# Designs tried in a protein design run: designed miniproteins, single chains, continued (3). Part 102

Each design is a single chain, and the fold is of that chain. pLDDT is the mean over its residues in the fold that is shown.

## One batch from the design tools (miniprotein)

Design m11774
Fold by ESMFold2-Fast:
Structure m11774 (fold): chain A 108 residues (1-108)
Amino acid sequence: MAMEKKKEEEIEKVAFMLVGAPRLAVELLEERVEELKKKGAPKEEIEFEMILLIAAYRVLGREERAERLRREFIEYFGMDEEQEREFERRVREFEERIRRIIEELGKE
């Protein structure tokens, strides 16, 4: 789907920003999450940006911040156990993709 290509592009952009300006990268992601919430954006759009934000904090080794945000977002959506497992699986997938892109950038 066209949305999958756009999601992959956003993951790549986050990886590039984390290498060059990690603090700015997470601040921009936090701002995007809050703006989408204010606009009443579709659940899928808010959830995607939340997943990216948590994955970005995990990549930066900010585990306590990542877990606090993960718990806040699970509560925000009222996720059941199955939805929480799916959310965590997606966060881990995005973290691994970001780490892979960063590793490839460091091979010059």
Scores: mean pLDDT 82

Design m11775
Fold by ESMFold2-Fast:
Structure m11775 (fold): chain A 73 residues (1-73)
Amino acid sequence: GGSAETAYELGLEYYKQGRYAEAAYYFDQAIKIDPNYYKAWLNKAKALEKLGRYEEAKKYREKALELDPNYKE
Protein backbone atom coordinates (compact mmCIF):
# COMPACT_ATOMS: atom_id res chain seq x y z
CA GLY A 1 0.00 0.00 0.00
CA GLY A 2 2.00 2.98 -1.31
CA SER A 3 0.61 6.49 -1.59
CA ALA A 4 0.11 8.21 -4.96
CA GLU A 5 3.17 10.37 -4.16
CA THR A 6 5.34 7.26 -3.51
CA ALA A 7 4.31 5.71 -6.86
CA TYR A 8 4.95 9.08 -8.57
CA GLU A 9 8.45 9.35 -7.00
CA LEU A 10 9.28 5.82 -8.23
CA GLY A 11 8.12 6.87 -11.72
CA LEU A 12 10.43 9.92 -11.62
CA GLU A 13 13.39 7.71 -10.58
CA TYR A 14 12.82 5.30 -13.50
CA TYR A 15 12.34 8.27 -15.88
CA LYS A 16 15.71 9.76 -14.79
CA GLN A 17 17.33 6.38 -15.56
CA GLY A 18 15.82 6.37 -19.10
CA ARG A 19 13.54 3.47 -18.13
CA TYR A 20 10.46 5.06 -19.65
CA ALA A 21 8.20 1.96 -19.72
CA GLU A 22 8.70 1.38 -15.96
CA ALA A 23 8.29 5.15 -15.38
CA ALA A 24 4.93 5.11 -17.25
CA TYR A 25 3.83 2.09 -15.15
CA TYR A 26 4.49 3.87 -11.82
CA PHE A 27 2.89 7.13 -13.02
CA ASP A 28 -0.15 4.98 -13.94
CA GLN A 29 -0.17 3.51 -10.40
CA ALA A 30 -0.13 7.07 -8.99
CA ILE A 31 -3.11 7.98 -11.25
CA LYS A 32 -5.04 4.87 -10.07
CA ILE A 33 -4.50 5.83 -6.40
CA ASP A 34 -5.27 9.55 -6.96
CA PRO A 35 -6.92 10.37 -10.33
CA ASN A 36 -6.59 14.12 -9.53
CA TYR A 37 -2.76 13.95 -9.27
CA TYR A 38 -2.10 16.16 -12.31
CA LYS A 39 1.71 15.71 -12.09
CA ALA A 40 1.28 11.95 -12.59
CA TRP A 41 -0.86 12.53 -15.72
CA LEU A 42 1.72 15.06 -17.03
CA ASN A 43 4.75 12.82 -16.38
CA LYS A 44 3.00 9.76 -17.86
CA ALA A 45 2.53 11.89 -21.03
CA LYS A 46 6.29 12.70 -21.00
CA ALA A 47 7.21 9.01 -20.56
CA LEU A 48 4.83 8.02 -23.40
CA GLU A 49 6.46 10.66 -25.67
CA LYS A 50 9.89 9.09 -24.92
CA LEU A 51 8.39 5.72 -25.96
CA GLY A 52 7.08 7.24 -29.26
CA ARG A 53 3.43 6.88 -28.15
CA TYR A 54 2.47 10.44 -29.12
CA GLU A 55 -1.31 10.02 -29.52
CA GLU A 56 -1.62 8.45 -26.04
CA ALA A 57 0.71 11.13 -24.59
CA LYS A 58 -1.57 13.89 -25.95
CA LYS A 59 -4.59 12.44 -24.07
CA TYR A 60 -2.64 12.38 -20.77
CA ARG A 61 -1.44 15.99 -21.29
CA GLU A 62 -5.04 17.11 -21.94
CA LYS A 63 -6.16 15.42 -18.69
CA ALA A 64 -3.31 17.13 -16.76
CA LEU A 65 -4.46 20.52 -18.12
CA GLU A 66 -8.07 19.78 -17.01
CA LEU A 67 -6.85 18.98 -13.46
CA ASP A 68 -4.49 21.99 -13.26
CA PRO A 69 -5.68 25.03 -15.32
CA ASN A 70 -2.32 26.76 -14.61
CA TYR A 71 -0.39 24.05 -16.52
CA LYS A 72 0.93 25.72 -19.73
CA GLU A 73 2.80 23.00 -21.75
Scores: mean pLDDT 84

Design m11776
Fold by ESMFold2-Fast:
Structure m11776 (fold): chain A 108 residues (1-108)
Amino acid sequence: ATAAAEAARVTALLGAMGEGRYDEAAALARDTVVAIAAGAEGLPTLEEEARRVVAREPSATFVLGVVEDPALRGSEATAAARARADEARAAGVTGEVRVFRLRAPPAA
């Protein structure tokens, strides 16, 4: 996908997640690696929202990045998250990037 198309998709996904429309968010995240960035204060909320999406759509993978400037939210935050995810993949996982995939809990 083009960067513009990915930014639009992430904007739609963030809107759905922020409004509690998790079924719509799950559909948008299906079979997708979603890179999202936020300021450190917003990261716990995004982690919780991402977990709710992955619970509905286990094929989704979220890469969460931290940006120091919260004004970079949206398309610029998406670009920043992508850059941080690429750096983390090249150099190994850093404290500024969180990658998680929720799996079904192991059989008890």
Scores: mean pLDDT 59

Design m11777
Fold by ESMFold2-Fast:
Structure m11777 (fold): chain A 88 residues (1-88)
Amino acid sequence: SDLRRARRHLGQAIRYLQQGDLDSAIRHLRLAIGYLGRAISNGAGPDVRQALRYAKRALYYALQGDLDGAIRSAQQALRLVDRAIRRL
């Protein structure tokens, strides 16, 4: 359930980044990071830990105004979360 919430917020963040809405994207990236952290605390595996690293990287790039870097990192996080959900 935390992974599915993280997935939704990563998807929303990517959509807002593509629209140039940095404030909304940053909000959704922070929410995704929170849910990924909860999943790790509940024993989620290495794909989720790697997704958290990419989500944090996406937030860093978004805060710098690097839309392309933020999108690429958020997409990597989303792919890793999708892989983790398929293995549940």
Scores: mean pLDDT 90

Design m11780
Fold by ESMFold2-Fast:
Structure m11780 (fold): chain A 66 residues (1-66)
Amino acid sequence: DEKKRKEIEERWKKLNEELLKKGKEVEEKEKSLDKEERRKAALEFTGEALRKIGDLLDEELAEKKA
């Protein structure tokens, strides 16, 4: 269980790094996009980030309830 918690913590670190990288890519794209496409790109990134965060939270919750 402690081992599983460390694995989840490591996955959180990797997810954070991935989201920072993707956020920077979206920021660079926004510099060349119109207002509407900029908004769409931001929403798509936010949705993807929330899904990945939710998945990791679900795994952590499942461990806590098991």
Scores: mean pLDDT 76

Design m11781
Fold by ESMFold2-Fast:
Structure m11781 (fold): chain A 61 residues (1-61)
Amino acid sequence: MEEAERALREGIRAYEAGDLKSAVEHFEEAARLYREAGDEESAAGVEKSREEVKAKLEEKE
């Protein structure tokens, strides 16, 4: 739970820095950690954010 929140914050910081690839990786880790903690709703929310950032990354490339 705290680990998932930390990974989420790291993903947000990477996104703010313009590092979309790192942001996707951190969001993937956060979603996995929320899932392991049994927080399916938070995991789904983070996965949605990951997909949005990934779409921007692929469009930019």
Scores: mean pLDDT 80

Design m11782
Fold by ESMFold2-Fast:
Structure m11782 (fold): chain A 62 residues (1-62)
Amino acid sequence: VAEAIRRAAAELGVTLSDEIVASVAKLLRQGNFKAARELLMVGAGLSREQADRLVAAGAAAL
């Protein structure tokens, strides 16, 4: 899950801290996709489209 998020972030040209990646991966494993998306948008400053792409990549790796 975390590696899938990092790979998708690299494809989008965005840099995420290890803390944000770990927190998003935890939320996705808990099924809390809304909180994962909000964390990416608010915590990492990503657009909705970028956040949705990263959430989809992480969820596909569950």
Scores: mean pLDDT 81

Design m11783
Fold by ESMFold2-Fast:
Structure m11783 (fold): chain A 55 residues (1-55)
Amino acid sequence: GPASSGNGGAAAAGAAGADATGIQVGGLKMYEASLRGDSFRDAVAVGREAGLAAA
């Protein structure tokens, strides 16, 4: 499609998708850490790190 029509949609969709992915990955990693019996603090740190890296 033309650059002007693609610009806004592509940028907005990319940003939103990346954020959603980060949140999902962070939650999954926190859940996995919880299953391993890691401390709550460590589980949160792992989830946050994974979420930020995936976003």
Scores: mean pLDDT 61

Design m11784
Fold by ESMFold2-Fast:
Structure m11784 (fold): chain A 76 residues (1-76)
Amino acid sequence: MSKKELLRKAAQLYTAGSIWYAAAEIEEDEEVKKENLENAAKLYREAAKLAKEAGDEEFAKEAEEKAKEAEKKLEE
């Protein structure tokens, strides 16, 4: 995969993660909220891996921090 393709895929996964995270924040059902947070964390983690592989360390760090935010909410 080219560096540009890795970054595009990372951005797509980050966007998907953000959608799941936003869905979790407005969700009233605790079980569905946790599933949405788990999906968000997984997508952010994958985005971080691809961004790091592409050499975008700043984007990788941002995605990693977002994954940690979602994971922290799962522990609450």
Scores: mean pLDDT 85

Design m11785
Fold by ESMFold2-Fast:
Structure m11785 (fold): chain A 65 residues (1-65)
Amino acid sequence: MEELEKKAREHLEKAREAYQKGDIKAAVQHFVEALKYAEEAGNDELVEEARQLLKKISEDLNKKS
């Protein structure tokens, strides 16, 4: 359980870093991994955080069109 939460947090941090650098593809990949580990850990807070950030990236991409 705790190791899955740690992996979720690590991927969330990597996703935020990639997003800040403008690497949207890498950010999405890391957010998806973070969501996966958060769901396996049963940590609703991390699941919600990952979903919220994925939605924000999706909104940003849609605005570009």
Scores: mean pLDDT 78

Design m11786
Fold by ESMFold2-Fast:
Structure m11786 (fold): chain A 71 residues (1-71)
Amino acid sequence: ASFEEIDAELVEGARREIEEAEKLLKDPNASPQKILAETVAAMFLSGPDPELRERARKLAEEADKKIKEMK
């Protein structure tokens, strides 16, 4: 596989994880552990794209805040 194709697949994977994390953050009944897992996956996969990396970082901060508020 070409590097361009691999980077595109990682970026698409990161986008999907970000969308799942955003969905879970909006769900008041969502598992805090699942929110963290999705944000961590998004951070890992978003490496090639600085915009997605920043979105994943913000989601991780929001997930951490939500988890603390649920306790």
Scores: mean pLDDT 73

Design m11787
Fold by ESMFold2-Fast:
Structure m11787 (fold): chain A 68 residues (1-68)
Amino acid sequence: SEEELKEYEEKLKQDPNNAEAWTKLAEAYFKRKDFEKAIEYAEKALELDPQNLKAQAILEMARKALEE
């Protein structure tokens, strides 16, 4: 939801090093089919936590979606 996006955006204003919040934003944008933003935020999550499997999965799925 739009409210969920705002919640994570506010969390990131407080702590931009919060890999979980970046991953949640990537997931939310992926569900909205905004694949470009999903990629952007998943990459940000992976810069902070390279072993984040959920962020890796979102990144791969969003990149595949843009190829179609």
Scores: mean pLDDT 84

Design m11788
Fold by ESMFold2-Fast:
Structure m11788 (fold): chain A 73 residues (1-73)
Amino acid sequence: STEEDLRRAEELLEEAERALREGRYEEAARLAEEARRLALKALEGEPLRATGLAIRAIGLQFEAALRLGTLPE
């Protein structure tokens, strides 16, 4: 379960990065948010790896929000 969540979070982060590069900022934000959710779910089992993925996701969400002209929550 934890490993599945972490692997999916990594995959979603790669998709979010691609969406961001393509100017699909709304999609990038949604993908990064889902990745962050999965990473936080994995905190109990794999805290260090989960924290790293969550930080990456937060960064992508902020970048997408800035490109959209909205403030990140």
Scores: mean pLDDT 84

Design m11789
Fold by ESMFold2-Fast:
Structure m11789 (fold): chain A 61 residues (1-61)
Amino acid sequence: HFQRGVERRNAGDYEGAAEAFERAIAEDPDFAPAYGLLGDSLEALGEHERAREYRERARRL
């Protein structure tokens, strides 16, 4: 799922990327890279507050 999120992000599909990264987090809640990239994808979608929360969580893992 993480790799699928990266592919979607590179294609500019930020909604699909966010969904895939949320799936990756559901499978491995301690996988810090998924939180960081989810935050970046949410930022691109204009969800700045949620983006900040996920990026901060990634830093703490």
Scores: mean pLDDT 80

Design m11790
Fold by ESMFold2-Fast:
Structure m11790 (fold): chain A 61 residues (1-61)
Amino acid sequence: NAVARVVGHVLLGIGYELEGKFDEAAKHYREAAEIARQAGLDPSFVEYLEKKAKELEEKAK
């Protein structure tokens, strides 16, 4: 189930973000965005996940 996989990656992303592991968090948000896009979920939700990943990637630098 694509929705369950997206939720799983978002929860992992939140967990890594709370640990200050921004690179790992960004990876999980990127994976969630790709799964959501391929599953045809709301484009605004996909964009949200992509923007979140980009923000976390910048924090990891």
Scores: mean pLDDT 86

Design m11791
Fold by ESMFold2-Fast:
Structure m11791 (fold): chain A 81 residues (1-81)
Amino acid sequence: SELEEKKKELEKKIEEIFEEANKKALEVIKKAEAEKVKNKEEERKLVLKATAEALRIIGDAIDEILKLRKELEEYEKKLEE
């Protein structure tokens, strides 16, 4: 069934988006942790900035995943008709 194949493609795309976002978020945090700063205040600011950027990356991915999940729900309804 073409609808079943499309559902599998969307599920795979959701997984890929999540994996890519998680990898990018971790890289942002790793870069911040590797940065040598002069004092604790600069360290705190760097960590907060990196955390905000990582959360933005994950948030963007969640929004995209939710859109694809809605498409999956529509295909699931068509399979029940």
Scores: mean pLDDT 81

Design m11792
Fold by ESMFold2-Fast:
Structure m11792 (fold): chain A 63 residues (1-63)
Amino acid sequence: MLYRVTLVGSSPAIGSNGEILPPGTVLTAVDYRVREDGMLEVTGPDGTVYVASPEDVRVEELP
């Protein structure tokens, strides 16, 4: 299943590869999960994991 992930907050998301995604970024994810610390992990189709606050992220299932 694919997801559309939108950074709706004012904070950037940080990737496991060191990439910084600015606010307003829209990306496709293959998975997402909430961490024990309450942060959201989003996995891109290439396996890169992005971490952001859940209140700053909108996740929608793609048809």
Scores: mean pLDDT 79

Design m11793
Fold by ESMFold2-Fast:
Structure m11793 (fold): chain A 59 residues (1-59)
Amino acid sequence: MEEDFRALYNELSSRLTQIAEELGLEGAKKYKETVDLISTLPDPEAAKAAMEQLEAILE
């Protein structure tokens, strides 16, 4: 991943992990699948935009 995308991914992942731990195992699995899906988008710009959208929701 590019530097900026990697930074956003790590920060979002940490925040989502914290939330997923509150929700339990099903929440953790759900969040991981969602973040992984975004990471595998064919367009890096779309993936970055999706990550930023998720972070905005968590704020």
Scores: mean pLDDT 63

Design m11794
Fold by ESMFold2-Fast:
Structure m11794 (fold): chain A 61 residues (1-61)
Amino acid sequence: SEGLQLLQEGRYEEAIEAFKKEIEENPTDWRAYALLGEALANMGKMEESRKYHELAAKLKA
């Protein structure tokens, strides 16, 4: 995953954009939602991070 690679490199803004694109391509990929939440948390966007983590949890169930 391009998003995961960018996240591991600390390129959080680019990781967010890559994960959003991955979600558009596969809207049921709970892992992409979870990783997007992690990238948002690293950017200090805690409210958005929480929302994506909650979406990931719902999709995983």
Scores: mean pLDDT 84

Design m11795
Fold by ESMFold2-Fast:
Structure m11795 (fold): chain A 68 residues (1-68)
Amino acid sequence: MTLEERADQAIAEARKALDEGAPVETLLSLIQRLLDLQHEAEKAGQEDVVDRISAALDELLKRFEERL
């Protein structure tokens, strides 16, 4: 599985978890997974993947904050 495919799956999973009202600990784990994938993408020089994850994190963190 490519980094891009892993990022897309993690983003979709995080969005689904937020939509379905998953527990806070589950949401934090998914956010951490996205941060780890962003770091891997940066090391690999995959700027498009980094930008995609960054945009998703901004959206997800804003939505997560609204649940707290």
Scores: mean pLDDT 82

Design m11796
Fold by ESMFold2-Fast:
Structure m11796 (fold): chain A 74 residues (1-74)
Amino acid sequence: MKREETYERILEAAEKLIEEKGALNTTTREIAEEAGVSVGTVYSHFPSTATLISTVGLLKIEEEAIAADPSLRK
């Protein structure tokens, strides 16, 4: 499986958990379990939980920026 697919699964798991219980109540272990990977695999893509949460937040900001400007969508 491509590294990109694993990276996306980790981001999707983190996004889901953050939406459900917030960033402060989300741990790397829970993200790994939700994504179906080891904690070590998560750390191979993100050096810390803070980096992972920040990455999810930045992706959300980018999607919001595109949604706010219809010209960027098309």
Scores: mean pLDDT 72

Design m11797
Fold by ESMFold2-Fast:
Structure m11797 (fold): chain A 60 residues (1-60)
Amino acid sequence: SEEDKQQIVTGGKERVKSLIDAGVSKEKIEKEIERFVKDMKLYEVPQEVIDKTVEEMKKS
């Protein structure tokens, strides 16, 4: 559903920010982002939304 797609996108952004704030290594952050991209694809989030979300995560 659209609500499920929004939840996965928002939750991932919040999780990645929390990991960055906690001082987790860039390598581990990149692996978490890759896992999250796979989750967004499973929920059928549009590729353009996935790309935008990844860019936002990297700028955190």
Scores: mean pLDDT 80

Design m11798
Fold by ESMFold2-Fast:
Structure m11798 (fold): chain A 93 residues (1-93)
Amino acid sequence: DPALREEQERATAGVDAALAVTRDTSPDLQDEARVLGAAVPDPEQSREIAETLLRDRAEAYRLAAEILKERGEDELADLFERRARGERRPPVF
């Protein structure tokens, strides 16, 4: 499916951009960057969000939520807005 291939390539580009910005940070922050990059596949937007994540975690999740709402991803946008408010699940391990 060409559409599925394009979707995978876009998701990879976003993740790569976010991870490049967060490469020298903690594994937890890199995991958050990976999630944000996968949700925002545009590498320019993903890079801006990852840079915002390093400065202001709440603002990064708000920006991602706005992009997701514009794309019709309301459930994922709601999750990111919740994270922007400091509602995070602690790691289990």
Scores: mean pLDDT 73

Design m11799
Fold by ESMFold2-Fast:
Structure m11799 (fold): chain A 77 residues (1-77)
Amino acid sequence: GLTEEDVMKEMAEDLGLPVSTVEKFRGKTGSEWLAYMMGVRLTREGETDVDRIIERTGAVYPGEQDAIREGVRDALA
């Protein structure tokens, strides 16, 4: 069956991120990964206001604002 790492790699590929993105989240929590991916996704959907992204996701991913900001930054690179 698919491992958690295999699923994360597929998610990264679907968003056009390098597979090495999965490596940097080894030992991180699932909420950090999901918060990061949400930052990437919302940025690519056209949201440019980082504070608004954080406000919209804060109730779902409390304390993960740094992961969200990293996702926004990586999506803009």
Scores: mean pLDDT 74

Design m11800
Fold by ESMFold2-Fast:
Structure m11800 (fold): chain A 106 residues (1-106)
Amino acid sequence: MKEKVDEIARALADRTPEGLRRARDLVEQLKKEWPTLSEEEKKEIRFHAELNAGVFELQLAVARVLGEDEETIRFYELQAKAMRALAEGDFETALRYIEELERLVE
């Protein structure tokens, strides 16, 4: 189950319509499974989401320092926000940010 969070992060990093759709599907699946999980399983999932959120947030900070283009910075910002929302257990907010990412790659 923690592997699903790493797969979501990998799918978000793919920057393709297919990758983003897969990330959305995985988040929706995790949301459906969430009420059936133990508190320890939820803690492990949140921990892995926290680690991945930190990685994306660092990537965003580096992109800003290097002066990457506005579209690339916006993409990294939305990736970081989606994973941070997932770390907080806010699946609805995570799905909203993923929807914004999908619009950027249309």
Scores: mean pLDDT 85

Design m11802
Fold by ESMFold2-Fast:
Structure m11802 (fold): chain A 80 residues (1-80)
Amino acid sequence: KLLEVLDKGLNGEDISEYHDEIMDAVTEKIKKLPEEVKEAIKKLFSDNPALTLDEYLELMKLILSENFTVEKVYEFEKKL
């Protein structure tokens, strides 16, 4: 559901109407993550302050994925 909305955003569609729903889902997912993963996400934003919209949407897709781990955060950073 939300992954499909994020794909539309990555294809250049305006998904602003879904911003609150996406942020709520991401926030709830992050609250349930191990502390190590939360710190890795914080460090990713600190080390990469100028993420593009596409990079940001890809990161949200990763966070919402079923098997999101700290290794996936590191793999995402390597692509930046």
Scores: mean pLDDT 77

Design m11803
Fold by ESMFold2-Fast:
Parts: C-alpha cells; sequence; structure tokens
Structure m11803 (fold): chain A 86 residues (1-86)
C-alpha cells in the first residue's frame, strides 16, 4: 500500500475547501486536491501552465512566496515540508 500523510493546518484548509475531510491521504490524492484548488481559484499563468500566482492565497501563505513553479524542486520540497508521514 502507498504511504499515508497528515497535512498541516494550512494545507488542511486547502483540502477542506475541495470537500476532503479525511485526516490522512496518499501523496497522489493530496496533489490532485491541490491541482483542483489551483484550477478552481484560477491561479494558473495563461502563458505558462506550470507557473501559479499564489499571492494572497492559502498556498502563498503556506509556501511564503507570491509565485510557484509546480514543476520545480522548490515546490516539491515546500509541499513535503507541510506533510507528516503516518
Amino acid sequence: SLPLYRPNELLREILESQGEKRETLTLSEILELIARYIEKEGLIDPENGSIVDVRDTLLGEMFGVDEVDTRSQEFWDALMSQLTLV
């Protein structure tokens, strides 16, 4: 079975905004819910689909930046720091 992770409070708020109430999820489930949040809030740069403007959002608060590249190592490292392996 895939490992389960517990999101921190800020990430939890993002996941709950997408209707997710479970305490622990797989990494793929967390990534899918983050992708839904980004699409629903219209955060994707129209010129570059990997760049998201997270200014004044819960994601921006969580990452501590105004813009993230979802294909970057920095995005991955920041995301993993919000998760606790169960």
Scores: mean pLDDT 83

Design m11804
Fold by ESMFold2-Fast:
Structure m11804 (fold): chain A 71 residues (1-71)
Amino acid sequence: SMEEALALAREAGRLAREGREEAADLFVKAGQLFKSAGDDVGAALAYREAGEVYRELGREEKAEEMFKLSA
C-alpha cells in the first residue's frame, strides 16, 4: 500500500542517516510497494536512495541495479 511504502521510506531515511546498511533493503521494499501502488515516481526515488546507500557500502553491482530501476 501507499501508506506502507511511505512508512518504509521514512524509516529507511532515518537508518541511512545513522549509516545502517538495513536502509538499502527498506528503500528497495518501499520502491516495490510504490510500483505496486502505481506510483512510478515514488518507486524511482526509493530505488535511487537504495542505490546511493549501496554505493556508500561499496556494493557497486547492487547500486548499479538500483540506479537502472530508478531510470
Scores: mean pLDDT 86

Design m11805
Fold by ESMFold2-Fast:
Structure m11805 (fold): chain A 66 residues (1-66)
Amino acid sequence: SREEAIEAIHKFLLLRGISKEEYEKLDEEQRKALLEEIVNDPVFGPALKDFDEEERFELLDEAVSL
């Protein structure tokens, strides 16, 4: 579900020490690289598998805002 995907991304960001302020400093290519890293994570990535790239970016932006 979207809720589970948002929570998975949020937990990944917390474990990596990526704050909202740090995320806001990232450019588009850095955000894409971060999303790719999350998608390929063996624990958190599976929650994102049913979403396309555009939806995954939306989920990432929402998760950062929690």
Scores: mean pLDDT 83

Design m11807
Fold by ESMFold2-Fast:
Structure m11807 (fold): chain A 66 residues (1-66)
Amino acid sequence: GPLPLTPEQEATQLELIKIVNEKVSKYPGALSSEQVKQIVIEALQELAKQGKLSPAMQQALQQLQK
C-alpha cells in the first residue's frame, strides 16, 4: 500500500484542506471544475510560499499549472 505520511506531512495536508474549504466557503454559488482547480492551485501556492509543501504536493502543483 502507499507509505504513511509523516506527522509534518499530515499537518500540511490538514492545513491544505482548511485553506481549500475556507476559499470554497467564500463562493456564494455553484463552483465550476475550473474554479475548484484554481482554488486548489492557490492553496498549494500559499503553502509553497510558507515552505510547507511536501515533494508530492510540489509535483501535484506543477502538474495542475501545466
Scores: mean pLDDT 76

Design m11808
Fold by ESMFold2-Fast:
Structure m11808 (fold): chain A 95 residues (1-95)
Amino acid sequence: MVGELRRRVETLRRAFEAAKKEIDELIKNNASKEDLQYALEGVDTLIREARRLLEEAEKVAKTTGSPEAQRVIDELRRLVEEGEKLRQKLKDYLS
């Protein structure tokens, strides 16, 4: 159970890292508003997935008292914060 949460968090972490790199490249290459809008939709999806996993991890932490579940929660909160920062960066370029 907790090991599955860890694997899902690592998958999300890699997805956020890939999205950040792609967005930086899009901005550097003066990509179209359409491409930036598509990237924004991708970031919104990652934030939504991170929040769903956060709810699941909080339930596991409450029922099991696992310290590892708390570490997963802390990591997911950081991913949501990074995602919101990335979302704001894209919105600024779309304005």
Scores: mean pLDDT 86

Design m11809
Fold by ESMFold2-Fast:
Structure m11809 (fold): chain A 76 residues (1-76)
Amino acid sequence: MTAEELEKKLKELEEKAKELYEKLKDYIDPSLSEEEALELIKAIIAGRLASEGRYPSVEEVKELFEEILKKKKELE
């Protein structure tokens, strides 16, 4: 991966994360900052791209987001 390819992929990831964040605002725990929510969404997108080579759906991100938050609460 070249620096230019990495820059393009990071920009695409950022744009996709913002799109998903706007669609998920009503489902995001109000205790999470926008930055924390975006970081979690970026991680979910990166995971789906690595495992399945595709972007996740809004519903998939919502389910994974809820699961990650629940797991964090269980770990205290």
Scores: mean pLDDT 73

Design m11810
Fold by ESMFold2-Fast:
Structure m11810 (fold): chain A 73 residues (1-73)
Amino acid sequence: PEELERKAREAIEKGDYEMAMLIAGVLTHQGHVELALKLLNEGKKIAESRGDEETAKKFELAIRHIQNVAALK
């Protein structure tokens, strides 16, 4: 998970939010739910700080979806 975490942070920093969301999905599938949520929250915060309201909303929806799915297990 450490390498994927690093790649996700690099993607967020570069503004490649699609890649960051894909990596969070992979981490969730591998059972690293808390790490995936942490990365999605970091991406949301950065998108908000950049005034990217649409991307911040996408991160929020992804966070909510993962939380709901995790609650079913």
Scores: mean pLDDT 81

